# Designed miniproteins, single chains, continued (4), part 72

Each design is a single chain, and the fold is of that chain. pLDDT is the mean over its residues in the fold that is shown.

## One batch from the design tools (miniprotein)

Design m14489
Fold by ESMFold2-Fast:
Structure m14489 (fold): chain A 94 residues (1-94)
Amino acid sequence: NPIFDSPEFVALLEKLEAEMEANYKELVALKASQEDLDKAKAALQKFKDLLDWLNNAPLEGKPLPVPNSELVKQLEEPLKTNKALLAEAKAKAA
């Protein structure tokens, strides 16, 4: 996996995880609904689980359980959810 083996790509994924966690903390500070907080927490956990799996899979010699195109979609979905929830909470707070 040449993309995943890139130090720049790994650093980008770690940065995105940190941004998603910061966004969750901002949602809490904005007093977002419990439903929105639960959705944001689930999206962050899904991203973390996928990142943890990616970090361990090459070491274990296991093939990727999903094709690269599907992996991109799995990463996009929780990130999109996280950003959308934060944008809506900020709009409601303004």
Scores: mean pLDDT 71

Design m14490
Fold by ESMFold2-Fast:
Structure m14490 (fold): chain A 55 residues (1-55)
Amino acid sequence: APSPEAVARADAVSDAGLARTKEILEKLSKEFDLNKMTPEEIGLKARELLAEEAA
């Protein structure tokens, strides 16, 4: 369970990729109810969309 490491990585990448991630999360909130989802699931969904955009 790499929970503490995930937080550390997120902090390191905040300055580099937060802007793009925020835009992807905005799209997710329109199609899904993020209020009922766990932060881990939201993070996974955001990463999945980010990977598709980066590809």
Scores: mean pLDDT 66

Design m14491
Fold by ESMFold2-Fast:
Structure m14491 (fold): chain A 83 residues (1-83)
Amino acid sequence: RAAELAEELRRAAEELRERDPEVAELLGKASDAVAAGDFAAAREHLRRAIELDPRNGAARQGLVDVLVAEGRVAEAIAEASRL
């Protein structure tokens, strides 16, 4: 659910705040976008987080979940295959 995804992204942002503040900021923005139902903004923030940290599981899983919520199933499958 969107509320659960927003909370997971928020917690990931808080955990990264001191270690990787740039990625933490992007995950926080993605969390806010998901909570607002702005999945297009959430995708942009999550893709940027993945560009900075390609191994960030929260960002990659968050992107898959956002794509599923939008009905973008083919893109979600392609992204999940890169995990």
Scores: mean pLDDT 81

Design m14492
Fold by ESMFold2-Fast:
Structure m14492 (fold): chain A 60 residues (1-60)
Amino acid sequence: SDEEIVRAIAEAFPHLPRERLVELAGEALHGRHHGRDKPGVRLAATPEDLARAEALLAGL
């Protein structure tokens, strides 16, 4: 689930500032849902992915 991905990132990188965790989690969520459509392409998190990542991180 998205929550499991966000939690795993927060646990793996406890030393990173919040804004970096949001960026990493947002990119991971974007890649999970959209990356398959364009394999090997660099994906940037959308504002929706970043907002979702921040909300999920706040819920931990």
Scores: mean pLDDT 71

Design m14493
Fold by ESMFold2-Fast:
Structure m14493 (fold): chain A 64 residues (1-64)
Amino acid sequence: SDRELLKADPEKAAELVIEAAKAGDYTRADSLLTLMAILEVDPATLNKAVNAVKAAAKKKGLPP
């Protein structure tokens, strides 16, 4: 499950967020980011994922 992956490998979870954002699946990207924040993953990993989502959304003309 996503929750188990986030606990075992937060870096891979961040990669899944980036992939979801690049695919245009912002609902999944947002859901995963919310879980990462709740589970208190390290700020650097979380910020990397957040910034990638914002950049992808901006390129597609969607709100951040």
Scores: mean pLDDT 72

Design m14494
Fold by ESMFold2-Fast:
Structure m14494 (fold): chain A 77 residues (1-77)
Amino acid sequence: SEEEAIAGLEDPDEKVRKEAVERLGELAKRGELSEEGIAALERAAKYDPSEEVRKLALEVLVEIGVRELVEAVEKVF
């Protein structure tokens, strides 16, 4: 669930936190990620102790932003 993935971002194991970011990314691809999930990804991108986890979270956020822009353009035309 999204709640389990968000909780996973606070795990002491870097591998578990990376898996949590990937799960939130898959939810985002399906259009199923809530505002709470997006906020959790933003927190991970800014504050996770691992540079690798921060970079992965940022990559997911960029993909979400690009998808939102594409959908906005398609609705106008």
Scores: mean pLDDT 82

Design m14495
Fold by ESMFold2-Fast:
Structure m14495 (fold): chain A 87 residues (1-87)
Amino acid sequence: GEARAAGEAAREAARRAAEAAREARTVEEALGATLAGVGAQVGGWLAAERAKRRGGSEEDIAAGEEGARAGEEAQRIGMEALREEAG
């Protein structure tokens, strides 16, 4: 369904953001990865919230929440990389 697909997309976006953050070698790359992580977190949160409002399954809600948590983790990794490259 749409809600599950959106949650899974957010989780996949978060994985790519975290990978980009770990591979970042410049301030620009670290910033880009951090912003991608923010996008994944918001996307996952929206997916979970829409699933709750539409009476979606626990699995649909969980997919969005997992995407949001993964996005938050990607943002954390990106911010650490940004501090390393900026310092």
Scores: mean pLDDT 87

Design m14496
Fold by ESMFold2-Fast:
Structure m14496 (fold): chain A 66 residues (1-66)
Amino acid sequence: MPSDNELASEVGKKAYELTLKLPEDEARKKAEEYAKEVSKKTGVDEAFLVRAARTAILGALAKQKA
């Protein structure tokens, strides 16, 4: 099974995908919800995965620079 870091990467990838489909504010909210669902399914710390989702959204915005 994936490591905690690999799950954080999957959450981050989903968060980035959401920024392409939704306004950044909605993408952030959905990414946090997704992180919480992954936490419930895998037992990985919720705060850790939510932070990963938020970091991915911020990284996507930084790459766009707009």
Scores: mean pLDDT 77

Design m14497
Fold by ESMFold2-Fast:
Structure m14497 (fold): chain A 94 residues (1-94)
Amino acid sequence: SLREEARARLLAIARETEAENVPEEEAAVRSAEVLTEYVVALIEAEEDEERRRELLERAIETYRQALEEARKRGMEKLAEKLEENIRRLEELLA
């Protein structure tokens, strides 16, 4: 399933970043990319237009909250990535 695939990728990122001493922000950027791919796949698989819109709006709100947290932590690279992901999701809503 898409959820299982996304979870497996996130666990792989966590293991790789821990083993390689990858900075927390870089690990978060990689995770954000996997999560965005998963969300887009869910939206593309949804046949109900109203449900697709609800999924998009919820995803955008979740990403905006993550963006505020990234900014508070001074994670500039993560903030930029989240802004790009939000823009992509908003384009799907338009």
Scores: mean pLDDT 78

Design m14498
Fold by ESMFold2-Fast:
Order: structure tokens, then sequence, then C-alpha cells
Structure m14498 (fold): chain A 86 residues (1-86)
């Protein structure tokens, strides 16, 4: 059902963020994981912005529009994950 689908989306986000920690030693991805576990919406939004900025430094030739799309996606999926903690 919808609750099960939301749990799968949240788990996939955490797994993808853990991949960024493991592969790139991403401190912003680690902060985002911790904010999601604590259901801290303000810290999650801050971590998303820090993550996008970190990725801009790692991939400077990527179009700005791709980072804008990524930020919106992370905010949307992050909100779904946070709602599961209520």
Amino acid sequence: GSLEERKEIAQKLIDDLQGLVDKFNSKSAQKFIEALKKADEEEAEKAIRELVEELKKLFPDTPESDFETLEQLLLTVGKIALELQK
C-alpha cells in the first residue's frame, strides 16, 4: 500500500545517501541521513543545500539546471521520509 511504498522510498533515499558517504566521504550526506533519522526537517533542508553545494564542487561541469532539479527531488523525497516519522 501507500505506506509500504513510502517506506521503500525512504529506505532507498537513505541507501543512496549512504553510498555517497561510502564512495565520496560526503559529510553533507551523513548529516542528511542523521536529520532523517531524527525527523529534523530544518536540519534535513540545511543538509540538502550543503549536499548540492558539495556536488557542485565535485562535478563543476554539470549544468546548474541539473542541480536545481536534484535539489527539488531531494526536498520532495526527504519530505516523504520525514512524514513517515510522524
Scores: mean pLDDT 80

Design m14499
Fold by ESMFold2-Fast:
Structure m14499 (fold): chain A 100 residues (1-100)
Amino acid sequence: MKTVEEIVRELAEAFSPDLKELPLDEQIEHLERVFQRLADLYDVPEEVRKALQEFIRALREGADPETVREKLKRLVELLEKSDHPGLQYLAGLLRRILES
């Protein structure tokens, strides 16, 4: 089972390879900014925005790997319901991290 640190590193690498060299807290902060920008860009429903916030909060608070995976899974399921190609691409990227 992947650790929280491995999940964060894989997400950081997927959005920017250079981020994987940063401390964990800085990687999480950057991911929060990226997700907020994507939520604004695609004008995502409030439930998706809330799921993004809950996932980032779990990472920041050092939640156990199972809790982090549950939050990520919910986010993926909500993104997969979107008709937007950009959100579908994001869902596929996040699902790959979740299932590996």
Scores: mean pLDDT 80

Design m14500
Fold by ESMFold2-Fast:
Structure m14500 (fold): chain A 63 residues (1-63)
Amino acid sequence: SREDLLAELEALIAELRALGTVEARAAVHEAQKVRAMLESGEISEEEAREALRRLRAVHDRLL
């Protein structure tokens, strides 16, 4: 659901912020944009899920 996606994006933003790297800051910015666009209805839930998958892959690489 949209609420579940917003919660997952918020959790990922917190995890990325905790890393404190330059690459993590860029990923935080992108995740915040996706969250805002999902909240405003500029993107679909499917587009948000795809963006979340990509952002999680970025997070995994930064570990």
Scores: mean pLDDT 84

Design m14501
Fold by ESMFold2-Fast:
Formats: C-alpha cells, sequence, structure tokens
Structure m14501 (fold): chain A 65 residues (1-65)
C-alpha cells in the first residue's frame, strides 16, 4: 500500500473505532505513518483529550506500516 493509503486507513480507524475528531484522527494517522508505537499513539490521543484502547492504538500503528 502507498503512504497515502496507509494514512487514510489509519485515519479511518481513529475516526470510526477510536471515536476521535477529524483533527485528532489526522494527527494519529500522521504519527502512525511516521512509525509511532501504540503507546505513543495513546499518549498523543490523551494530550488531545481522547482515550483510545491499546487494541485501537495497535490497529492504527499497524495500518501506518
Amino acid sequence: MSVEERFEEAKRIALEVGKASEETARDLATAAVGGATPKQLIELARKRGVEISMEVAERIAEAGK
């Protein structure tokens, strides 16, 4: 998959499963494509007032690879 396709899939998971806002989902997808770990994604989401589970963070990180 292209970087753009990986970004869009990570963003989709953050929006639909993570229940994040559009802006937060975009930030999480950008971090995931950049190689962020699931723990880093949880911390990033928390900084933006969003709680995501480890399962959701792992799915976002995997989509970004």
Scores: mean pLDDT 83

Design m14502
Fold by ESMFold2-Fast:
Structure m14502 (fold): chain A 104 residues (1-104)
Amino acid sequence: NAMAQYQADIDELFKRIEEANKYRKEASENIKKALDYVRKGDFEKAKEYLKKAIENYQKALDLVEGLERFLFEGQIENVQKALKYLDEKKFDEAIKYLEEALSL
């Protein structure tokens, strides 16, 4: 039955979009927590939350195709650059890349 198959495919698509949006929201909240810790000088806590943000974006990435996939890959790259700059003690650059990740 083509109509039943179409409905099942649409329901699965919406379920995946909802779950990807949940992970995107969790990633954004983890980046906000990391920014707060960077501003407080707790770089180890900041790195912990950024690693959690990458994990959340990776889970969202597994649920999406096309343009949304490209956007989540860009957000992961920005968070990875922020982690690198934190290790290099370039805190202003790290903050810039985290704000960039939140602006997408």
Scores: mean pLDDT 85

Design m14503
Fold by ESMFold2-Fast:
Structure m14503 (fold): chain A 94 residues (1-94)
Amino acid sequence: MDKENEILAEAVLEEGQLYSDSLEKAGLTKESQEVRELGQQAAEAYRAGNWEEGRKLRRQLLDLVNKNSSKIPSSVSSRSVGIHIRAVGDLLDL
């Protein structure tokens, strides 16, 4: 049980960090910081065994990213980064 909490926490931290980096490279510094903070809060919720709160915070993170997706140039988001984000997301959706 505790090991699953840590796996989910590490996954959401990685997802949040990848999105935060993409937003920062696009010049969206404020949104980048908010995404990073949401990722950290989601990870803490997962580590505490509060998966419902972790999922809620992750949804807020993804909503913020999706709202700003049109502002992220393709030159900033590489195919390899996209594949890695999707793999991490698939793990979190299990």
Scores: mean pLDDT 75

Design m14504
Fold by ESMFold2-Fast:
Structure m14504 (fold): chain A 80 residues (1-80)
Amino acid sequence: DYTELVLAILRELEANRETGLSPGELAKAVGASQTTVSRILDRLERHGLVERDPETGRYRLTEKGRLYLNTLEAQEKILA
C-alpha cells in the first residue's frame, strides 16, 4: 500500500533524523526497491517534507515532514 510505504519511509527518517538516510538504506529498511523509494523521496522533497544533502545524497526529515508524519500516525490510531 502506497500510504503504508510513505509512512514507513517517514518513520525511518525520523529514527535517523540527525544523520539522514540514502535511498538504498531506506529501500533495505522498508523492504521496497530503490527505484520506488527514490520516486517517493522525490515527491516528498517537492512538498518540502524531506530534504536531500547535495554532498552525501542522504535525505533528512524536515520540520514540515515531522508534522506530516505525526498527522498520518494520528489518523492510523498509532499510540506509543
Scores: mean pLDDT 82

Design m14505
Fold by ESMFold2-Fast:
Structure m14505 (fold): chain A 72 residues (1-72)
Amino acid sequence: APDPAFEARAKAAIAADASLSARAKTLGLFIVEGASREDVARLRREDVETLGRAMGLSEAEIDRVFDLLRSL
């Protein structure tokens, strides 16, 4: 089920993270759109990698996005 309070906090955290490139922020925002905390907690590393590589992100950018999502 959607969690608008979690989604708003997640989007704010992604937007505020100065270590993320604009492209990496776009990936993070895409992943948290309509998501609950449980949905994000169930993300596998391969799911983030698949999306990130499709967007042309480096391995370092993918790792940074995954680390941020794991901290939410």
Scores: mean pLDDT 82

Design m14506
Fold by ESMFold2-Fast:
Structure m14506 (fold): chain A 69 residues (1-69)
Amino acid sequence: MEEREQALKDVALALRAIGLGWEAEMLGHPELAKRAFEVAKKAAQGADPEEVERTISELEAELRRIRAS
């Protein structure tokens, strides 16, 4: 059931990206929030999960840096 497993992964990636967007917005970084929400939209539309995961990891790293400053 490849389709069902991929759909669940796409939803999980979209939810992770939405969470990052909300966090970025709360930290006062609307440009990062916009990027995160755009990635969430792409994930929900079935974009390449490897590319989506990479972008989410980059956003997580940027937010971690912001929190440390």
Scores: mean pLDDT 80

Design m14507
Fold by ESMFold2-Fast:
Structure m14507 (fold): chain A 65 residues (1-65)
Amino acid sequence: SQISREVGALIRATALTADGDAEVRIENGKVVITLLKPSPEVRARAEEEKRRLEEVGLKAEIRES
């Protein structure tokens, strides 16, 4: 189902939080990825996860602290 695909994409994105590279939050139906220690590699990972979230119909945004 669509909800299963959305949940799967969201769980995948939370790996950024487990690695300590980012915080992932949901704000008004949008997935917000806030980079804690931005580097070219972390930005590339965040952009990849943003693309995957958007592919399953979710809105996503990347922020830097």
Scores: mean pLDDT 79

Design m14508
Fold by ESMFold2-Fast:
Structure m14508 (fold): chain A 83 residues (1-83)
Amino acid sequence: MEEEKKKKEAEEIREYLLGLGEHWSELLKETVGEEEAKKVRELMEEYAKKAEETALEDIEKGKELAKKLAEEAAKYVQELAQK
């Protein structure tokens, strides 16, 4: 019954999604442009917050949501990378 463990797991989920967002944002900035990079960064910041909030309520749901959001973001990045 450690509340500390739930907070740590939620924070790890947030950091994971933010890390993906930074990586994809840098890739898009070099390939298509700064506007597309900014869109992905802002999207991943929103996704990270939503996944963290969900994980704090239910860690299993938070992990599942983070996975789905990462998959959706990857598709969006792929679409933005196409000319």
Scores: mean pLDDT 82

Design m14509
Fold by ESMFold2-Fast:
Structure m14509 (fold): chain A 120 residues (1-120)
Amino acid sequence: MKSAEEILEETKKKLQELKDETIEKLKTASPEEALKLVKETSEKMSEIVLESVRELKATESEEKFKEAAKELIDYVKELYEELIKFAEENFSDEEVAKISKILSDSYLKLLQEVEKLILE
Protein backbone atom coordinates (compact mmCIF):
# COMPACT_ATOMS: atom_id res chain seq x y z
CA MET A 1 0.00 0.00 0.00
CA LYS A 2 1.36 3.45 -0.93
CA SER A 3 2.05 5.89 1.93
CA ALA A 4 0.42 9.35 1.97
CA GLU A 5 3.87 10.83 1.27
CA GLU A 6 4.29 8.59 -1.82
CA ILE A 7 0.77 9.47 -3.08
CA LEU A 8 1.46 13.21 -2.60
CA GLU A 9 4.89 13.03 -4.29
CA GLU A 10 3.56 10.99 -7.26
CA THR A 11 0.51 13.29 -7.64
CA LYS A 12 2.59 16.50 -7.50
CA LYS A 13 4.99 15.03 -10.10
CA LYS A 14 2.08 14.17 -12.45
CA LEU A 15 0.59 17.67 -12.01
CA GLN A 16 3.95 19.40 -12.63
CA GLU A 17 4.64 17.26 -15.74
CA LEU A 18 1.16 18.10 -17.10
CA LYS A 19 1.75 21.84 -16.44
CA ASP A 20 5.19 21.74 -18.13
CA GLU A 21 3.75 19.84 -21.16
CA THR A 22 0.92 22.40 -21.39
CA ILE A 23 3.37 25.35 -21.37
CA GLU A 24 5.41 23.72 -24.18
CA LYS A 25 2.23 23.26 -26.27
CA LEU A 26 1.11 26.84 -25.53
CA LYS A 27 4.36 28.21 -27.08
CA THR A 28 3.10 27.23 -30.58
CA ALA A 29 -0.68 27.36 -29.99
CA SER A 30 -3.10 29.79 -31.61
CA PRO A 31 -5.41 31.68 -29.18
CA GLU A 32 -8.27 29.22 -29.89
CA GLU A 33 -5.95 26.20 -29.38
CA ALA A 34 -4.61 27.80 -26.16
CA LEU A 35 -8.14 28.13 -24.67
CA LYS A 36 -8.95 24.50 -25.53
CA LEU A 37 -5.58 23.27 -24.19
CA VAL A 38 -5.95 25.18 -20.88
CA LYS A 39 -9.48 23.79 -20.40
CA GLU A 40 -8.33 20.19 -21.15
CA THR A 41 -5.33 20.61 -18.80
CA SER A 42 -7.49 21.99 -15.95
CA GLU A 43 -9.94 19.05 -16.36
CA LYS A 44 -7.05 16.52 -16.28
CA MET A 45 -5.50 18.21 -13.22
CA SER A 46 -8.87 18.03 -11.41
CA GLU A 47 -9.20 14.30 -12.26
CA ILE A 48 -5.65 13.60 -10.97
CA VAL A 49 -6.30 15.49 -7.70
CA LEU A 50 -9.73 13.87 -7.09
CA GLU A 51 -8.32 10.35 -7.70
CA SER A 52 -5.44 11.04 -5.27
CA VAL A 53 -7.78 12.55 -2.64
CA ARG A 54 -10.02 9.43 -2.84
CA GLU A 55 -6.93 7.17 -2.43
CA LEU A 56 -5.74 9.27 0.55
CA LYS A 57 -9.21 9.13 2.16
CA ALA A 58 -9.27 5.31 1.85
CA THR A 59 -5.78 4.76 3.37
CA GLU A 60 -5.12 7.59 5.88
CA SER A 61 -6.52 9.03 9.11
CA GLU A 62 -9.06 11.87 8.74
CA GLU A 63 -6.57 14.51 9.97
CA LYS A 64 -3.75 13.37 7.63
CA PHE A 65 -6.19 13.01 4.70
CA LYS A 66 -7.50 16.60 5.17
CA GLU A 67 -3.95 18.01 5.42
CA ALA A 68 -2.86 16.14 2.25
CA ALA A 69 -5.97 17.25 0.33
CA LYS A 70 -5.29 20.90 1.28
CA GLU A 71 -1.65 20.54 0.16
CA LEU A 72 -2.76 19.23 -3.27
CA ILE A 73 -5.32 22.07 -3.69
CA ASP A 74 -2.66 24.66 -2.77
CA TYR A 75 -0.25 23.04 -5.27
CA VAL A 76 -2.83 23.18 -8.11
CA LYS A 77 -3.32 26.91 -7.33
CA GLU A 78 0.46 27.47 -7.68
CA LEU A 79 0.49 25.64 -11.05
CA TYR A 80 -2.51 27.69 -12.28
CA GLU A 81 -0.65 30.90 -11.26
CA GLU A 82 2.35 29.72 -13.35
CA LEU A 83 0.04 29.08 -16.36
CA ILE A 84 -1.52 32.58 -15.98
CA LYS A 85 1.97 34.16 -15.76
CA PHE A 86 3.00 32.37 -18.98
CA ALA A 87 -0.22 33.57 -20.66
CA GLU A 88 0.45 37.19 -19.55
CA GLU A 89 3.89 37.02 -21.25
CA ASN A 90 2.64 35.42 -24.51
CA PHE A 91 -1.04 36.36 -25.16
CA SER A 92 -3.25 39.46 -25.34
CA ASP A 93 -5.04 40.88 -22.25
CA GLU A 94 -8.38 39.59 -23.63
CA GLU A 95 -6.96 36.06 -24.09
CA VAL A 96 -5.36 36.15 -20.60
CA ALA A 97 -8.76 37.12 -19.12
CA LYS A 98 -10.37 34.08 -20.83
CA ILE A 99 -7.58 31.73 -19.64
CA SER A 100 -7.85 33.12 -16.08
CA LYS A 101 -11.63 32.55 -16.11
CA ILE A 102 -11.23 28.91 -17.29
CA LEU A 103 -8.65 28.22 -14.54
CA SER A 104 -10.65 30.07 -11.85
CA ASP A 105 -13.88 28.21 -12.75
CA SER A 106 -11.97 24.88 -12.73
CA TYR A 107 -10.36 25.69 -9.35
CA LEU A 108 -13.73 26.54 -7.73
CA LYS A 109 -15.25 23.30 -9.08
CA LEU A 110 -12.26 21.31 -7.75
CA LEU A 111 -12.66 22.95 -4.30
CA GLN A 112 -16.37 21.98 -4.27
CA GLU A 113 -15.65 18.34 -5.28
CA VAL A 114 -12.85 17.97 -2.67
CA GLU A 115 -15.12 19.53 0.02
CA LYS A 116 -17.77 16.88 -0.81
CA LEU A 117 -15.16 14.12 -0.32
CA ILE A 118 -14.05 15.65 3.02
CA LEU A 119 -17.67 15.95 4.29
CA GLU A 120 -18.54 12.33 3.35
Scores: mean pLDDT 86

Design m14510
Fold by ESMFold2-Fast:
Structure m14510 (fold): chain A 94 residues (1-94)
Amino acid sequence: SQIAQLQAQIKALTQQTGQAIRNRDSQKAAALQQQLTATSVERYRMLGKDKTADVVATLGKQEADALAKGDFDKAHQTILRLVSEQIRIVGDEI
């Protein structure tokens, strides 16, 4: 299924993005984060989770922008916000 393909892509992109961040490869990390964000948004929209998709799109863009600037501290803060917001939305959707 398309959802299963997107899940596999998200897993691969997450691993690659994490490695680029560990290597402090700001340009590669930013490009991979943009792909990860776009793929995650597509998956959430296919699942009918538009509110989650909107939050992922907004914070994912901020994450990619921070990584592109080599601001790994701001990138770290942004990913913590993204995780927190996703947990909150899941709680609200129960």
Scores: mean pLDDT 85

Design m14511
Fold by ESMFold2-Fast:
Structure m14511 (fold): chain A 107 residues (1-107)
Amino acid sequence: SKEEILETLERAKEYLEKAIEAVKKGDMEKAEEYLHEAFELFSEAVDMLLTLVTDPEARARVQEILRRMYELYREFLANKEDKEKSLKILEEMLRLLEELTRIAEEV
């Protein structure tokens, strides 16, 4: 349901915000754990959302957000030693997640 998708996206956002705070504190192991949890929730929400989104433009944007999120997740794992780059990656992921939430609210 739409309500279940929005709740799942809000939980993904909370874990992503925890990952950002962990990076700021230099706890990269906790940041990776929180990001993994956020990504699993995000992926579940996208799978549900794609069953409800019928508008071709919105559907294409959801798929593009999914592709970019996978790219950013791989970039985070490749650059864990670079705190500044890791933070920028997570903040971009947060922006994409917020955009996905807006799309979900309009379904």
Scores: mean pLDDT 89

Design m14512
Fold by ESMFold2-Fast:
Structure m14512 (fold): chain A 89 residues (1-89)
Amino acid sequence: MEERMRRIEEYARQLADLLINKSDPSRVQELVDRMEREGLDLASVVSRAADILRQRGHDELAEELERLLDTSPSPEALRQGLLELARKL
């Protein structure tokens, strides 16, 4: 697996864990900020996190991430939607 793809998977797994555990929104914000500083595509990480959530039996969370991907007109809108989701958990 290419290094960039491995990094995307690592962040996707961390994001899935934060959402499953209903962690503080600040933790999700920290993760997104780190991901953006590393130049990773947020949509790619969120898409992979949705797949991981489905594989782990968290279909409702996976559907929420898929909805954000489908309805977000920009990376910034996706970021805001993700943080709002974390606040609602």
Scores: mean pLDDT 84

Design m14513
Fold by ESMFold2-Fast:
Structure m14513 (fold): chain A 68 residues (1-68)
Amino acid sequence: MEAERLIAQLEAALDEAVKEGNLSRLRDVYLQLEAFLDYLRSQGLPDDVIARAEELLKRAKEEIEKLE
């Protein structure tokens, strides 16, 4: 699977969840990003790809905190 494609899908899902103010969906995206980031780190993929996944994870956490 192409990592860039999955990152784009997760980014789109995050954007939609933010627009909806949907806490449950934000939590789902967060968990998916966390699992994906763990996978990326285990595979030793380029730092740029890992950094993008980390940024999306931080954004998801921030948006969850805003709704709590």
Scores: mean pLDDT 80

Design m14514
Fold by ESMFold2-Fast:
Structure m14514 (fold): chain A 112 residues (1-112)
Amino acid sequence: SEEDKEKLVKAREHYLKGDEAFDAGNYEEAVKHYEEAIKLLESTKDKSKTVKRFLADLYYRLGEAYMKLGQYDKAVEYFRKALELFEEAGASPNTIERVRKMLEEAEAKLAA
């Protein structure tokens, strides 16, 4: 729908702003942008593999931002969500392995 297209455009804008903030070391700002992008995508009626892959990437970015903030419990939560969505969307073995490694790192940090 047109509404879903507008939400996808706004989600991409927030994704890019989140990455810009992350690259600048502004991790709390990156979190806010990634969370807004996720809300926009989750409010769409589109349940395609394309939207699932975008959601998975956003949850992965959110996990990385929480790792930088030392909030390892949240990092674990979001890396798990990313892994589930990437698997559902049929992501490559290399993508799945990358997310698993980050999840294991976050779990190790949480256990320390």
Scores: mean pLDDT 90

Design m14515
Fold by ESMFold2-Fast:
Structure m14515 (fold): chain A 75 residues (1-75)
Amino acid sequence: SKEDSDRALLLFVEIAIELLEERGELELAKQMREALETYKKTGDISPVSEFFSSLPKEIQDEILRRFIAAQSAAA
């Protein structure tokens, strides 16, 4: 459902922001928050998707790993 998709997206973005802040990447964390705010206002996921794809592969992989673990724990 849209509600389940929105919940998954919010969890994904929260994990991404936490990881970026843990690593001292405060400006990247801010950019991810701004991309999420654009989604909330417009429904356009593209800024979130494009920003995630612009991150270093190691950071992308760690975000995805944490997200999968969180989804498995919630199931």
Scores: mean pLDDT 85

Design m14516
Fold by ESMFold2-Fast:
Structure m14516 (fold): chain A 55 residues (1-55)
Amino acid sequence: MMPSEKEAFDSIINEEALPKDPEEAAKKLQEERERARKSWSDLSQMEIYSKLVEE
């Protein structure tokens, strides 16, 4: 993969915290994705709540 492609993907999870160790990178990516998933779920709930309150 080209650096620009990897950079675009890395910006989603955390470009500055990408470890060089492949083994550690795998664990880091899983933690970041779990954190992101939780954040997405939280954002979705906030959006629903905002719409409900607006009503």
Scores: mean pLDDT 58

Design m14517
Fold by ESMFold2-Fast:
Structure m14517 (fold): chain A 61 residues (1-61)
Amino acid sequence: SSALEAAAKRVRAALKAGDLAAARAELQRMSDIAGVTPTLEPTDLEAAERAAADVWVRATS
């Protein structure tokens, strides 16, 4: 889905900017678009990156 790809790009942009709050907000939007629920709220940028990768894999598998 182009919407899912756009959401993933927004998460990636927030991660590159070092903006954890933006990364969490965009991850939630990506999860909503994918129809999957994140297991835990990420507390750092590495956790947010791993969560985004998990959402992408679950959405595309």
Scores: mean pLDDT 81

Design m14518
Fold by ESMFold2-Fast:
Structure m14518 (fold): chain A 102 residues (1-102)
Amino acid sequence: SEEEKRQQLIDEAEQLIRDAEETIREARRLLEEAKTEDARRMAELAIRLAEEALRLAKEALKLAKDPKADIKEAQKTLLEAGSTLGLAKIALGVAKLINSRA
């Protein structure tokens, strides 16, 4: 049902918000610990991408909670949030790798 689909999107958006906030915290910590300019740049990229993922996840949550909003729009926004968070985690991983080699 649409009601069940909306609840699933709400649960997924809330989880993605938590994951994005944790990724921001980890990336900020790595930025403080960064030994090289390349590690700092990648950590900064991870922060920007995770902040964008957080913004998109919050928008998806808002759309999922609005019974007048198109459920497909909420799904699309949540998919964009998840993909953006994935890129943030890749950037964070690269920053960690560069920093570990310094």
Scores: mean pLDDT 91

Design m14519
Fold by ESMFold2-Fast:
Structure m14519 (fold): chain A 76 residues (1-76)
Amino acid sequence: SAELEAIQREIDRLKKELEEALAAGDYEKAAELYEQISDLYRQMSELLREQNPKLAQGYEELAEHYLKKAEELRKK
């Protein structure tokens, strides 16, 4: 799907920005990037829910993982 490919490209871009933010000690920006990545994985899960429910669940678990990382970072 062109839509799934576009979302994956955006996730890859945000992950690179996240790595740079973490290296710079910019934890506010890193938390925002974790939240954005979480939202995109949730979107991928929604798009796949009917065609591939197992893969959709995997993306939902990734979304939860990235959201938890954002919350941990905001507590610092």
Scores: mean pLDDT 89

Design m14520
Fold by ESMFold2-Fast:
Structure m14520 (fold): chain A 73 residues (1-73)
Amino acid sequence: LAEELDSLPDEEILELAKTDPFLQRVIDALKDNPELAVEVARDILRRIVSHPPVTEEQERLVALAKEAVEKRK
């Protein structure tokens, strides 16, 4: 799943990030550098899906990321 996140387009990474309050804040903080915002969101998402989810928000993110990856097959 983490490796498969690299196959998702920037638009889908940003949509996944918007579902999490923390990631949305990160994107908002980096609004003047959209390329960096996408890279940071990808890195954080990879970290989240590489570990067991510890919050309901993380469980939702993992489920949505898995669904997005499956749609790309």
Scores: mean pLDDT 74

Design m14521
Fold by ESMFold2-Fast:
Structure m14521 (fold): chain A 96 residues (1-96)
Amino acid sequence: LERARANYRQLLEKLREAKIPFIDIASAATLARLGLTRTTPVATRERIALDLGYTILDGRSRAAFARGHPPGAVPVPLSALGRESADALFDRVLAA
């Protein structure tokens, strides 16, 4: 868990340094930044984020991602964060 937290923090730092706009679709802070409430339909939130050029980070489980995700969303589940380096995760975001 500590390794996953450290890798996620490093990934976010790399995205900020590269000036890549991103959102975590589950985050209340992200909803506020987009001028949306938590009651705004998920599909509407995702469309607005994509229209603004944001990269969507999907922190849900691998299984949840496989069942459905917004187009262009990048999977960053805790399992990946615990096993992959921040550099590898950053490269995945760039490839998306």
Scores: mean pLDDT 62

Design m14522
Fold by ESMFold2-Fast:
Structure m14522 (fold): chain A 80 residues (1-80)
Amino acid sequence: MSTGRVTATQRDGKLEIETEHDDDPRLRRTVDEIAESFRFQFEKAPDVEGTVSIELERDADGRIRIVRLEGGYLPPAPPP
């Protein structure tokens, strides 16, 4: 069983992403795709603040799933 983690912290108009993964090419690719999704979200909503941590697991059948999701972003106020 292989594990990975992506932690994205967005604050003061800045994004910091930390990634960890076992030596598993498919898990690494999924972790990289999630990190890219956070970067894409930052470009659209740079004013949101918060930290999100996602833990992933790949089973013997090659299926990747989220095993833990912690934190959250404060959403921007809706337009008037």
Scores: mean pLDDT 77

Design m14523
Fold by ESMFold2-Fast:
Structure m14523 (fold): chain A 89 residues (1-89)
Amino acid sequence: LEEALEELRKAKEALEEGDYDSAFKYTTKAMELAEKAGDEEAVKELFFARVHVLVAKVSAFLGDEEAAEQSREAALEKLEEAIRLLEER
């Protein structure tokens, strides 16, 4: 649990910096740890966070700054929800 929260904080920081590859990596690690902890709701939120990270990366690559920003915001929202769920046990 403590490791999952640490990975999520790293993922959020990477995503805010526009480091999509690191954000994806840390989110994946947090998802694995949440799965081991049996928190299926956190796993679902992290799955969607990863999808939004990938959309942000692709949108940024294609030069669609608005779509990239919206996907980053959506990913951050999902990461925050996963943090909340994991802090609830």
Scores: mean pLDDT 83

